# Ledger of designs, part 103: designed miniproteins, single chains, continued (3)

Each design is a single chain, and the fold is of that chain. pLDDT is the mean over its residues in the fold that is shown.

## One batch from the design tools (miniprotein)

Design m11812
Fold by ESMFold2-Fast:
Structure m11812 (fold): chain A 92 residues (1-92)
Amino acid sequence: MVPSEEEVLYALALGALGVQEYDLAIKLFKKIIETGNEELIPEAYVNIARAYLKQGKYDEAIKYAKKAVELSTDPEIRQEAENIIKEAEEKK
């Protein structure tokens, strides 16, 4: 199957995160949130939070991770977001 626009954006955003291009990754994940794909939105918030955490932007990391917890019923996404909150709070 041909990937959807959201799937292409997600792959590009993960690639940017993997090569430590955090500002680009954040921009791409924010575009995913704008698409309104409910399945990808919580994952986009978690990955934005992770990118901010890696940049040392702890308040932003906590903000986006809390949104991921609020929006997701997936235990894995919730646990990853909680781990980001804990790490950011410890590094403040």
Scores: mean pLDDT 83

Design m11813
Fold by ESMFold2-Fast:
Structure m11813 (fold): chain A 85 residues (1-85)
Amino acid sequence: SREEALRKIEEMLEELERLLEEARRAVEEGDVERLRELEEEMRRKIKEIADYAFSSPEISQEERDEILARLQELNARLAALREEA
């Protein structure tokens, strides 16, 4: 259902937010290896979320646009952290 699809996407987005906070901690600790691992995991999850949203016919274009905007914001925040490392 639409509700199940949106719930799944929200759960995946919440996991990305948690990974981003872990990446911030890795930068603060100077753990370049951990940051690299987290960046790889986040890139994988971003692709998974995008693929899931576009493969779900119940999700409207407006909802897809909102999801993509959130993914772009998270990607920008990760890129900023990478520059600090």
Scores: mean pLDDT 85

Design m11814
Fold by ESMFold2-Fast:
Structure m11814 (fold): chain A 67 residues (1-67)
Amino acid sequence: SAEATRQAILDAAEEWVARHGTELSDQAIRAIAEAAGVSVGTLYYHFPSKEALSAAVAQRRAARLES
């Protein structure tokens, strides 16, 4: 499903950010897409910018701390 794909991208991005920090280069986007099992085009379909992906990762991490 589209939601399962979105969550796979977020999981891969969160893991990347934990290892490399919050700045998402083009190399980071390629690595995240590969780890999630999707194309870079599919990643950008779900997250239209690097800033959108970074914000979604930050929101998901914050939500886990707010429980």
Scores: mean pLDDT 82

Design m11815
Fold by ESMFold2-Fast:
Structure m11815 (fold): chain A 91 residues (1-91)
Amino acid sequence: MSPEEIYEEVMANKEEALANLDKLIEELERIKAQSSNEEIKRLAEELIEKLKELKEKIEKGTLSPEELYKLLKELDEKLKKLGELLRKELE
């Protein structure tokens, strides 16, 4: 999917995209509050900040297709890392 196609899909479904971001922020806040691991807390905080930035830019209409793609890619990589750390903490 191209940056333009992702942008068009997000903007066409803006309310759903914003609701999904809110749910993810709530989940990350819960993870941060429940974890005793400093690296998990730090990574969750970084993700929360990036998600809040993305939400604000979507709401204001200041987001470019290229910036959306870059932010989504950075979020995906950090979420994968968080998932690996959480799995290791439980095992």
Scores: mean pLDDT 80

Design m11816
Fold by ESMFold2-Fast:
Structure m11816 (fold): chain A 56 residues (1-56)
Amino acid sequence: SQELLERGQELLNKGREMLRNAKTKDEIIKGIGLVLRGIGLITQAELLRRQQQLNS
């Protein structure tokens, strides 16, 4: 859905910003986690959109 895509993009951007400004290992791990979660949501949104196109 559009909401999942937007949320995924937000998390991806937030994770990128955290990694760019990270000064501790915990901040790096958190940033990577946000990036991966964002990618996951974007992928899920794309799969759902394709399912809607297939009318399954």
Scores: mean pLDDT 83

Design m11817
Fold by ESMFold2-Fast:
Structure m11817 (fold): chain A 91 residues (1-91)
Amino acid sequence: AEVKLESTPNGVALIESGTEVTPLQGLQAAAYAQEAAPSAGVGPENPFERGPAKLTVRNASDKEAIAAQQGAGEGLRAAGVDVGPLTVRSL
């Protein structure tokens, strides 16, 4: 299954269509999120001190949405991304 990544002002959106997201796909999403995170730029800000990540799953059944949420959350935490409450939404 293909996983599409979208950056939002409040974190990273993990977009999946009709298929379960594996923990590996969640880890890959977290890696891309870290690479895409803006550098500290101007100021003492740590790019990893951003607010909670949000996840959006397309065309997922409830079971697939839960699996995607769990896998992506574990992947993001394994990559050292601070993730608050995760939300899953059909698009």
Scores: mean pLDDT 45

Design m11818
Fold by ESMFold2-Fast:
Structure m11818 (fold): chain A 76 residues (1-76)
Amino acid sequence: GLPSEEEIEELREKARELLERARELREKAEELRKEAEETGDEELRKKAEELEFEAEILEGLALIILGIVELLEKKK
């Protein structure tokens, strides 16, 4: 059978959590990039790049989950 409305909502909640974590990582990365620009610290720049990459992965996962949710909703 199709997933329940509760199971679909759990998937949406997981996607929201991933997007929220990604947003926090991007905000931290922006702060580190600003500090790296002001100080010339290459380690801070690399750390910002790492956080940006982690955010991209989380955003990608969230989009996949939301895509699955959309397909499941269309099968109602």
Scores: mean pLDDT 85

Design m11819
Fold by ESMFold2-Fast:
Order: structure tokens, then sequence, then C-alpha cells
Structure m11819 (fold): chain A 90 residues (1-90)
């Protein structure tokens, strides 16, 4: 489970990076939501590394909600996939 958690942590950081890049091209309101989603993804990565899968799942779900509110369905989808994979590790 530690190796799987490390892989999901790396995935969360990659999605955060992509989300931050999208924020650079977005209007200010959308950019704010995307940057908050990226922050939640980085928090999910930290929680996963610490072995706190419940917190990691919550943070990934928060990221998906924020990304969807920003209109970024792809980031929302990736954040949901992260949450689903974290649930499989429980």
Amino acid sequence: KQLEAEILSAFALMVAWLTEELAKKADPEKAELLLRAAEKLREAARAAEAGDLEEAIRKAEEAARLAREAGDEETARLARLLAEQLRELR
C-alpha cells in the first residue's frame, strides 16, 4: 500500500501542476477556483504520503468540486479518479 500511495501522491502533484498551468490561461474568477483546486490536490498528495487515506480522499473530492465549479471538467475527472483509486487502497 505504501508504493501505491506514493504513486497516487505523484499523480495528485501532476494534476495540480496541470491545473496551475490552466489557471494561467483562465479569466480571474476561474483561475482562483483552479488554483484552489490545485492546492487541494497538493494537500491530498501530502495526506496520501502520510498514510491518511480518508483525508486524501476528502481533499481530492474537494479539488474535483472546485475544478467542476471552474468549468474544468477534465481536472474534475482526474481528481475524481484520484479519489476512487485512494478508496481502493483502504
Scores: mean pLDDT 86

Design m11820
Fold by ESMFold2-Fast:
Structure m11820 (fold): chain A 62 residues (1-62)
Amino acid sequence: NKEIEENIKKGEEAEKKGNYAEAFYYYGLAVEEAIKTGDAELVKELAAKAGKAYKKWKASQA
């Protein structure tokens, strides 16, 4: 799924720049697309990436 792959790439690029809020946003979009495809394993993996980015984002705001 090209949409999932593109959003993962954008999330990883944002993460490299330390923009965890943007990384969380793009990983969240990838989760949404994975849900639509019915790939439960991929949803879990992408949700883990999004959750990790969210935690780093919150830490940077504290």
Scores: mean pLDDT 82

Design m11821
Fold by ESMFold2-Fast:
Structure m11821 (fold): chain A 75 residues (1-75)
Amino acid sequence: MTPEEAVEKARELIEKAKQALENGDIETAVKYVKEAERYAMLAAVLGDIESAREIATEIRKVMEELKEKGGEVVL
């Protein structure tokens, strides 16, 4: 997997997490957030640290919304 593919997967998963969150599916949203974080870490390891940092910021925003809606997120 290339860094670019890892970044793309992480972004797709963040969008899915946002959609699940809007639908009130907290468990699915948490699952997608955890998957997105794994791909962001993979992108960083493969050399795309800047995109990984941007994705981590987006993940943090989704995690804060999840906590406000009563979801638990464990890294």
Scores: mean pLDDT 78

Design m11822
Fold by ESMFold2-Fast:
Structure m11822 (fold): chain A 95 residues (1-95)
Amino acid sequence: MTKEEFDLEVEAALVAIEASIVKNQLDRLLARPEIDPAEMEQVLADYRKVLERAKELKERIDKLPESPLTEQLKKFVDEIIAELEEGIARLEAAL
């Protein structure tokens, strides 16, 4: 493992944590009988911010030589991107 590969693995873990936090915020928001539109817009903004970071991370991983680690990181980040895009679609449909 190179330093660059290690740094990307750490960033992928951090993005996953951020994605989990905004997903938990969405789940709590949708569980309420009444939803505050301002809070919904804030959660949507947080989702878009994490999605942008995930996409930037994927672009950095795509520039690395193919290895088992970079293939696993790409799949992992692709799953995070898909989950974030689903969350955004759910929020936009509710607005």
Scores: mean pLDDT 84

Design m11823
Fold by ESMFold2-Fast:
Structure m11823 (fold): chain A 68 residues (1-68)
Amino acid sequence: GKLAEEGRELLVSSNDPIDASKGRELLLKAIKEGNIEEAKKAAEEALKSGNPTAEAQARLVLDEIKSL
């Protein structure tokens, strides 16, 4: 969905901790709306980005999914 796509773009493309945090919040909203697979894919892409800020926020999203 749109939230997962926007969250992915902010998280994967950002070198700013504030934008990465916004990306995480959008992915968490996508999970609450039932778009778990899209949010998981976005977080896994961010985890593989090589950007430590994106990776940290991606781990928080994946931890939330594991708690479901």
Scores: mean pLDDT 80

Design m11824
Fold by ESMFold2-Fast:
Parts: C-alpha cells; sequence; structure tokens
Structure m11824 (fold): chain A 58 residues (1-58)
C-alpha cells in the first residue's frame, strides 16, 4: 500500500493471491510457482497480513 515497501517476493505473493481470488491456493503451490521455499512464502504471507495487505478470514 502507499508508503510501504515490499520485497520482490512479498509483491509477487500478493499479486498471485489477488489474481487467484476465486480459488484456494496453498503455500506449497505459491512456493513452486515462484521457485522459493515454503518458509519464504510463509514469512511473506505473515508480513502481508501484518501490513493489512492480505485478508485474514474472520
Amino acid sequence: SMGVTLTPLEAAVLRLLQAREDEPVTQRQIAEELGVSQAAVSRAIRRLEALGLLERRP
């Protein structure tokens, strides 16, 4: 969002999840698509949630 800097991985994870809004995506699938570890994806998702850029289910 405005005033926040994302790493390339964080930005890629956010774009992928937003593009696939209507389908379930696992951290494993994101990791495979982006060529990174599941740990890296998990870390990116946690930061995106903390920044309010990724929705958490109530």
Scores: mean pLDDT 75

Design m11825
Fold by ESMFold2-Fast:
Structure m11825 (fold): chain A 65 residues (1-65)
Amino acid sequence: MMVSREEAEEAVRRAEEALAAAPEEKRGAGQFHLDLAKAYLAGEDTPENLANAYLHAQRALRALE
């Protein structure tokens, strides 16, 4: 799967918005996955890091559901 930096950044931004709007009881799991996504995004611009950032951002979104 080809994930661009723009797609990974968009997914992280959506997860940040969802976390800010989420009830406190859901924030812990969402924050954990969002922190992982941001760590991958802050690293090297490799396809693997971008794919992992996107995956963890999506997991954050699902946790905030």
Scores: mean pLDDT 81

Design m11826
Fold by ESMFold2-Fast:
Structure m11826 (fold): chain A 76 residues (1-76)
Amino acid sequence: LGEKEEELLRAKKPELEKAAKEGKLEEKFVEVVREVAEELFGEEVAKLVEEAVRAYLAGDYEKAEELGRKALELIE
């Protein structure tokens, strides 16, 4: 579970480092997390994870938690 997610994220590390130097780290991080979630759990979970991460970065922790719970329900 977590190890496969870490492995996929490590493969995206060069893209994240480049985005960080360009000041686009947050946008690239959302994109990478969505791609990893889609590969592991499918499109519907990926969409919820993308929205949850964006809500978290915007400071809307309540919405992020709600969307995260919905994503967890889909992978059961």
Scores: mean pLDDT 76

Design m11827
Fold by ESMFold2-Fast:
Structure m11827 (fold): chain A 113 residues (1-113)
Amino acid sequence: ATADDSEAELEFPEYGARGRLRMRRTPEGRIEVDIDVEVTASKEARRKLAEHLADMLADAFGLTPEQREKVRELLLKLADETRPGQSASGELEVEAADGPVRIRVTLTALPPP
């Protein structure tokens, strides 16, 4: 393991969601962010989670308003396309202040209990 690898657990009880964020810096200085989130909540709650994640990522990487909107659009698309029992994944790359950041998000909608 390198000192440039990190992992954090994500919990959003208000959305019935939990997941993991993994971050790695490549030798080229690129930051790779992988987010895997499971959600049991409604489509409306998934959209709210998507907006919250977009804000979190924009703040973490100092994204411009235009880059923030691209992240938000990707996450809202995943929230809209993911059906109970299915997963949807999306990826984008932005030129952040500290260098290029590749963001990959996998959203899994769990069936209701």
Scores: mean pLDDT 79

Design m11828
Fold by ESMFold2-Fast:
Structure m11828 (fold): chain A 82 residues (1-82)
Amino acid sequence: SALEKLEEALELARYAVEVEPSEEVVSEAAALFREGLLLSLSEEEVEKIEKEVTEFAMKHPNALENARYLLEKTEEYLKKVS
């Protein structure tokens, strides 16, 4: 379900922020976030959100900042689909 994917994404994003801000963990969290969004939102809306996440990552080469941004977005959308 969308909730399950977003909860998994939330756990990985939180792990990246609190324990290890690795590009691999952030990438895995982003993939789960995308999968969760695709189950609840239109593909066009998901593409817009993905562009925002990608643009943030390109402007901020810090893995911790990217992890925090992804955590905030995942929390936001988890509340919207709950």
Scores: mean pLDDT 81

Design m11829
Fold by ESMFold2-Fast:
Structure m11829 (fold): chain A 63 residues (1-63)
Amino acid sequence: VSTAAAVAYLQALKAQGASDAALAKVLAAMVATGILSPAAALAVAAALGLDTAAVADQVAALA
């Protein structure tokens, strides 16, 4: 799965009013299922203006 596809998907969710916490959980779930690497998830978070520390915490919690 490409990082660009993940950015587009999460950008659509953000446009629909999804919270930053909800987006962080989606990214963490993508890492937990092997869809994204942790580094790719942090790159997606940065591209969306999310708190990368919060995303890292969610990823660690699901590992």
Scores: mean pLDDT 78

Design m11830
Fold by ESMFold2-Fast:
Structure m11830 (fold): chain A 98 residues (1-98)
Amino acid sequence: ATLSVTTSGGVTATFTVSAGATSITATLVSSGGADVTMLVLQVTYPDGSTSAAVASGTSATISGLAPGETVTVSVALATTDPALTGEMSAPAAVTVAA
């Protein structure tokens, strides 16, 4: 899946979300020109519980997911641009590999 975070100023950061057998990884593809200091990957489970991973870099991973589980994922950035910092992407459904 591809997710994006767009600021009110029109800067768009894009991510690729990939599902492993027991994990979900978000990877930053384009920062829209922003200097990225941190990534946040949030997963929302069907029961409404959440897990988050925070990484200083271009990828964040959440592990321990059940094969075939469908979760909702959102991503956020911390950047040197305050307009991009803390904004969450639109949520997307991702199914862990069965």
Scores: mean pLDDT 73

Design m11831
Fold by ESMFold2-Fast:
Structure m11831 (fold): chain A 78 residues (1-78)
Amino acid sequence: PVSPAELAALLRAFARTLVEELGVPEEDAGRLVGRLAELARRHSLSRAQLERLIEVALEGLRAGLSIDEVLARVEALA
């Protein structure tokens, strides 16, 4: 499983990309970050698995999917 320090670092980078690059509201970014943190702990995700979920989320948002659609996709893949 990903270490707590690696999880925190990856999720901080993800949150920054969501808000600063994609213009996602901080509340919605918090929902995505919180859900990925929960999934990483619940399913004992490796760093590589967490990075794939982050990539899927970013690709979905860049393709015009809603926050709720992206949440559903990352939950299904975890």
Scores: mean pLDDT 86

Design m11832
Fold by ESMFold2-Fast:
Structure m11832 (fold): chain A 85 residues (1-85)
Amino acid sequence: SKADELIDKGLRALSEGNYDEAIKYFEEALKIDPNNARAYALLGEVYLKKGDFEKAKEYIDKAIEVDPNPDVLTRAIIEKVKKEL
């Protein structure tokens, strides 16, 4: 899907340390699919890497709210971010 393509672009930006670019791609993915738990979890990871712990927690809480039983990859991101908060 177009949302998945945007998530892939965001993941590439994140891997390159381009946090603001990663945020924009994940935000655009959420405009297309507002209940995408993976995009919320990834926003949590990016904000954690930027040192914004409040936003990191808000996005992780939203990821859990939209999907309490996420796929293995999304769950791994959530648990990784939660351990650093």
Scores: mean pLDDT 90

Design m11833
Fold by ESMFold2-Fast:
Structure m11833 (fold): chain A 65 residues (1-65)
Amino acid sequence: AEKEKRAETAGTVVRQGGRASGLPEERIERLAELAREAALNSENPAEFGLLFQKGKAELERELAA
């Protein structure tokens, strides 16, 4: 329950930031999913940040290829 709640919060925050930045909804949804996965696989904010940044870098590389 705590992990699920943390994942939902991370997704919501990323969606809000993406919309504020004018990103397309499809990109926002993919970023929110990465944030949820990072939250589920982390135990603290530092781990979350590292996992989310790695996910974002991989997504950007895939989209640029």
Scores: mean pLDDT 78

Design m11834
Fold by ESMFold2-Fast:
Structure m11834 (fold): chain A 115 residues (1-115)
Amino acid sequence: DEIEEAVKADPNNAQAWLDLGNYYLSLGKIDEAIKYYEKALEIDPNNAQAWHNLARAYLAKGDFEKAEEYLDKAIEIEGEDSPTVLGLRALLYYKQGKFDEANELIKKAEEVAKK
């Protein structure tokens, strides 16, 4: 309730909507999380974290097409070499049966994590 009140007090604060989405995702309320991530992106469409979290939410729903679409939006903003982006993309490809592509991304994520 306090998190929702904070967003209502400042409805143009993209970070507040993103935080509310993260809260609902942590509760397993995936559809509410998606709604709030979409509101964050209406305010700040260049928020890579919101695109990344939206991709993760759709992956949790089993909607692999939307998960890939939104992950690609995050990549356009922050680049493909982020360990978080590489890890989520590898997981997405693995769940789609794209094992060779997933393994290449896992190897790249491990190399980036080592420096």
Scores: mean pLDDT 81

Design m11835
Fold by ESMFold2-Fast:
Structure m11835 (fold): chain A 56 residues (1-56)
Amino acid sequence: SEILELEIELGVLQLRLGVLRTVLKREPDDAATQAEIARLEAEIARLEAEIARLRA
């Protein structure tokens, strides 16, 4: 199922985002970590929109 594959990918990205947010709390001025968080948030939003589209 395409939806199941996207949900698995979403879960993996959400887990990674949680780890990076923990890193950023320790190193708040880390530009690389900030950029990676922004990238992951954008990708998560894209996947959530795609899952919603497929469920419609």
Scores: mean pLDDT 87

Design m11836
Fold by ESMFold2-Fast:
Structure m11836 (fold): chain A 108 residues (1-108)
Amino acid sequence: SSLEEAIRRAEERLKEAPPEEQPLIQEMIEAAREFLRALEAKDKAAALEAFSRLMDLFREAVKQGHTLAAEVGAELLRAMAEELLRAGIISEEGVKEIYEEIDRLLAQ
């Protein structure tokens, strides 16, 4: 899946990340893995909780000026939104709104 590839890229970026960004990127990877397990279990509530957690981590990265963590979070969130669409949890309009929110936060 595109999310599994995004997680693999996040793990590679973590190895090269500044020490101050590593804890946040690790938490983002953990949230993305929780999300995948929830989707495999068909647990909609757990999937949405994991998505919300990653969104909060992404907002924190943006707020702290952690550029690499923000880029990692954005890529993971976009891939997660596509998985939510595929699972029938959100609409195409919902995916668009998530992408627009990510782009808005990155522009700050």
Scores: mean pLDDT 90

Design m11837
Fold by ESMFold2-Fast:
Structure m11837 (fold): chain A 60 residues (1-60)
Amino acid sequence: MITFTLTFSSEALAKKIAAKLQELYPEVTVTVDGTTITITTDLAPEKAIAIVLQSIGEDL
């Protein structure tokens, strides 16, 4: 089990990313606290980071 936090520039963005993560990866637990989201998952760190990047819509 891995738990990590991500802080965004706005609460609206944090909520959008959290909702997207929960939709795409229902096996993860996502909690929103203001501009910060907390993700708890059994995935490897690299996999968890990939999920976050995919949710943000970043091009590598």
Scores: mean pLDDT 72

Design m11838
Fold by ESMFold2-Fast:
Structure m11838 (fold): chain A 63 residues (1-63)
Amino acid sequence: ADEALQRGVLLLSEGRYEEAVKYFEEAIAADPDNRLAWDNLAVAYEKLGRTEEAERYRARAQA
């Protein structure tokens, strides 16, 4: 979980948004209550121009 989150954040910082999404999805699969993983997933989708998915995941992060 933590390792997947860390790799996702690194990829996000490198502009590798689609790869970052995969690692954030792995982090969420390991811990669905990981608010930070949901927030980073929303950021990645926002960077990909997928605003509807980004809004949905951001709402989950804020729950």
Scores: mean pLDDT 83

Design m11839
Fold by ESMFold2-Fast:
Structure m11839 (fold): chain A 56 residues (1-56)
Amino acid sequence: SRIEALRKAAEEAREQAKKLEELAKQDPENRELYLLGAETGRALAEYFEAQAKALE
């Protein structure tokens, strides 16, 4: 269903954000870029969750 697809997309976005947060710890020179990517991924996950909830 569309709701399940949105929830899966949110989960995948959160997993990518977590990986970027770990990269930020390992590469201080690019930390700000990785953290920006992680923040974007978490915002995208919240968007997908909100869309899934709106379809309930």
Scores: mean pLDDT 87

Design m11840
Fold by ESMFold2-Fast:
Structure m11840 (fold): chain A 69 residues (1-69)
Amino acid sequence: MSKEELFLESEASLYVIAGSIAEKLGDYKEAAEYYEKAIEALKKLKESPEVKNNIEELEKKKEEMEKKA
C-alpha cells in the first residue's frame, strides 16, 4: 500500500466514525455530509470488490440520513 492509499483509507475511516457520531446525535445533515466525504475518499482508491461494497453501504447510509434531515 502506498502512503497515498493509506491516507485515503484513514481519511475514509475517520469520516465514517464522524458520520456515525453525528447520526447518533441526531445531526442527520452532518452525518450525510461525512458519509459523502468517506465515499469520495474511497472512490480515489484502486477499485476492488471490497471498496465497491463499502461505497454501496455508505451510499445507503447517506441516503437514509438525507431522508431524516
Scores: mean pLDDT 79

Design m11841
Fold by ESMFold2-Fast:
Structure m11841 (fold): chain A 55 residues (1-55)
Amino acid sequence: MELEEIALAKSKLSLEERQEVTRLFREYVDAVKAGDMEAARKALERIRELIEKAS
């Protein structure tokens, strides 16, 4: 369900923006795994910004 929302939002982005979101999502996952909550929060906020700009 949550992944479907992200996938749908990505469909509204340009190819470059979609690649940026994918890269930021990877950074988010890596930060969560490392326990770096500040980096994780920063990456998530950047993802939301890109998706909102496309909406």
Scores: mean pLDDT 73

Design m11842
Fold by ESMFold2-Fast:
Structure m11842 (fold): chain A 69 residues (1-69)
Amino acid sequence: FEEELKERIKNEVKKRVDASDEVVEEAVKKALKKAAELQKQGVILTFGQLVELAIKLAEELKRKKEEEE
């Protein structure tokens, strides 16, 4: 669940979002945390849904970082 899944999601996000490694890594971490919360509520996300969530979060984090800088 941990290292390999993180790396795979990170790779997919990098293909679709031009962002720093820090932003991508943070987005993947947040996506996995949300997925774990949903799983406890009986909602299981597919790999594709996890990737989509991570992409959305990466785009949001990139935007916030650009606004702060």
Scores: mean pLDDT 77

Design m11843
Fold by ESMFold2-Fast:
Structure m11843 (fold): chain A 73 residues (1-73)
Amino acid sequence: SAALREAARRQARAVVERVAAALAAGKEPVSDDPESQEVLARVAELVRAGRREEAVELAERAILEALARELAA
């Protein structure tokens, strides 16, 4: 679980950096998956508000929840 959490945190940081770069370029982060789109929209709002640490925490939780659902299926 420690390795899984570390990997999720790295991925969350990468997602937030990608979202921040897109917003700086005047682009909206988009996904064809509605669930992923809702998460990306929340992350984008936190990034716009300067709440980057909260954006990383939200992305990490979403990644871990997605993995938990896949493992339960």
Scores: mean pLDDT 81

Design m11844
Fold by ESMFold2-Fast:
Structure m11844 (fold): chain A 57 residues (1-57)
Amino acid sequence: GALSEAQIEEIAEALQRETGLSEEEARRVARGAAKVGEMLGLSLEQTIAFAVRNASA
């Protein structure tokens, strides 16, 4: 995706804070969410919300 590695790390850290996922699991979810977010034209903030929702449901 077009998101930088630093932005993917930011998504992963947000996932750990919001969902309690381990660092490794949060990174996997963050990478997937970043690709989907880019395809949908989501902002970083919207991609974080999307990732948290998917990890929690």
Scores: mean pLDDT 79

Design m11845
Fold by ESMFold2-Fast:
Structure m11845 (fold): chain A 54 residues (1-54)
Amino acid sequence: MEEARKLLEKAKEALDNGDIPAALQYARKAVEIDPSLREEVQELYRKAAEKLNA
């Protein structure tokens, strides 16, 4: 859980920096370790998609 949470935080940092590929990789790793993070990861994917379309 702790490691998965850290990966999710790294994903958010990467997204804020515009590094979408890194954000998606960290988010995928987080949900693989802790499936309960799925909804937060889906929100990250949604934000990444919006950045790509904007």
Scores: mean pLDDT 79

Design m11846
Fold by ESMFold2-Fast:
Structure m11846 (fold): chain A 75 residues (1-75)
Amino acid sequence: SKEKIEKEIKTRKEIAREIVESLRRMRESIAKLMRKRGMPEEEIEKEVKELEKLIEESEKKLKEAIKKYEEELKK
C-alpha cells in the first residue's frame, strides 16, 4: 500500500540522517586524534575539509538512493 511505502521511506530517511550524524562524530574524533599526534593545524584543517566534503557527498548519495528506491516502489 502507499502508506506502507511512505512508512518505509520515512524509516530509511531517519537511518540515513543517523548515518550522516555518526560520520560527523567520526570526523571530529579523527581531528582530535590528529591534534593529539601533533599534526600541524593547517594539515588538520585540510583533512577535516576533505572529510566534510566526503560526508556531504555520502549524504547526497544516500538521499538519491532513497529517492530511487521510492520511485521503484511506485512503479
Scores: mean pLDDT 85

Design m11847
Fold by ESMFold2-Fast:
Structure m11847 (fold): chain A 86 residues (1-86)
Amino acid sequence: KARELESLGAGYLKKGDYEKAVKYFEEAIKINPTARSYLLLGIAYYKLGEYEKAIEYFEQAIAMDPRFEPVARPLIEEAKKKLEEK
């Protein structure tokens, strides 16, 4: 179920296994897309250095639930700064 996959992804994110975190968050989204799952997927991509993908998923989280803007907007700005650093 999506909640279990999201929990597994969060566990891998905490351990620093960002590639496995991405895998589990993507599977969770295929079953039940939620703003939280998009936010977590964005964080996992950010940790992998995939800043453009991170921004895309943070924007998806905000579009799905505007209540996520206060947490996602600062992350988008940080990812944009990383892209400017090359």
Scores: mean pLDDT 85

Design m11848
Fold by ESMFold2-Fast:
Structure m11848 (fold): chain A 81 residues (1-81)
Amino acid sequence: MEEARKHIEEAEKALKNGDYETAIKHLRRAVDLLAKSEKPDKELIERVMELAFEVSRKSKDPDLQLEAEIIALHAATLLAS
């Protein structure tokens, strides 16, 4: 899970800088890594979901808002499993 954690950290940095496109790129990579893991870390899944909702709320770009919502839904599905 080290690679997923690294992408989450990079997404957090991008979000703090208002770089929502870079944040989405890292969150997408993180959720994909978590989805392919046999036992994904629930705290990391929850963090991806939190950050994706933050991008959806703060971004002015409707395409980035939609991508963030898709990432959040994917993360929520992993948490429910």
Scores: mean pLDDT 85

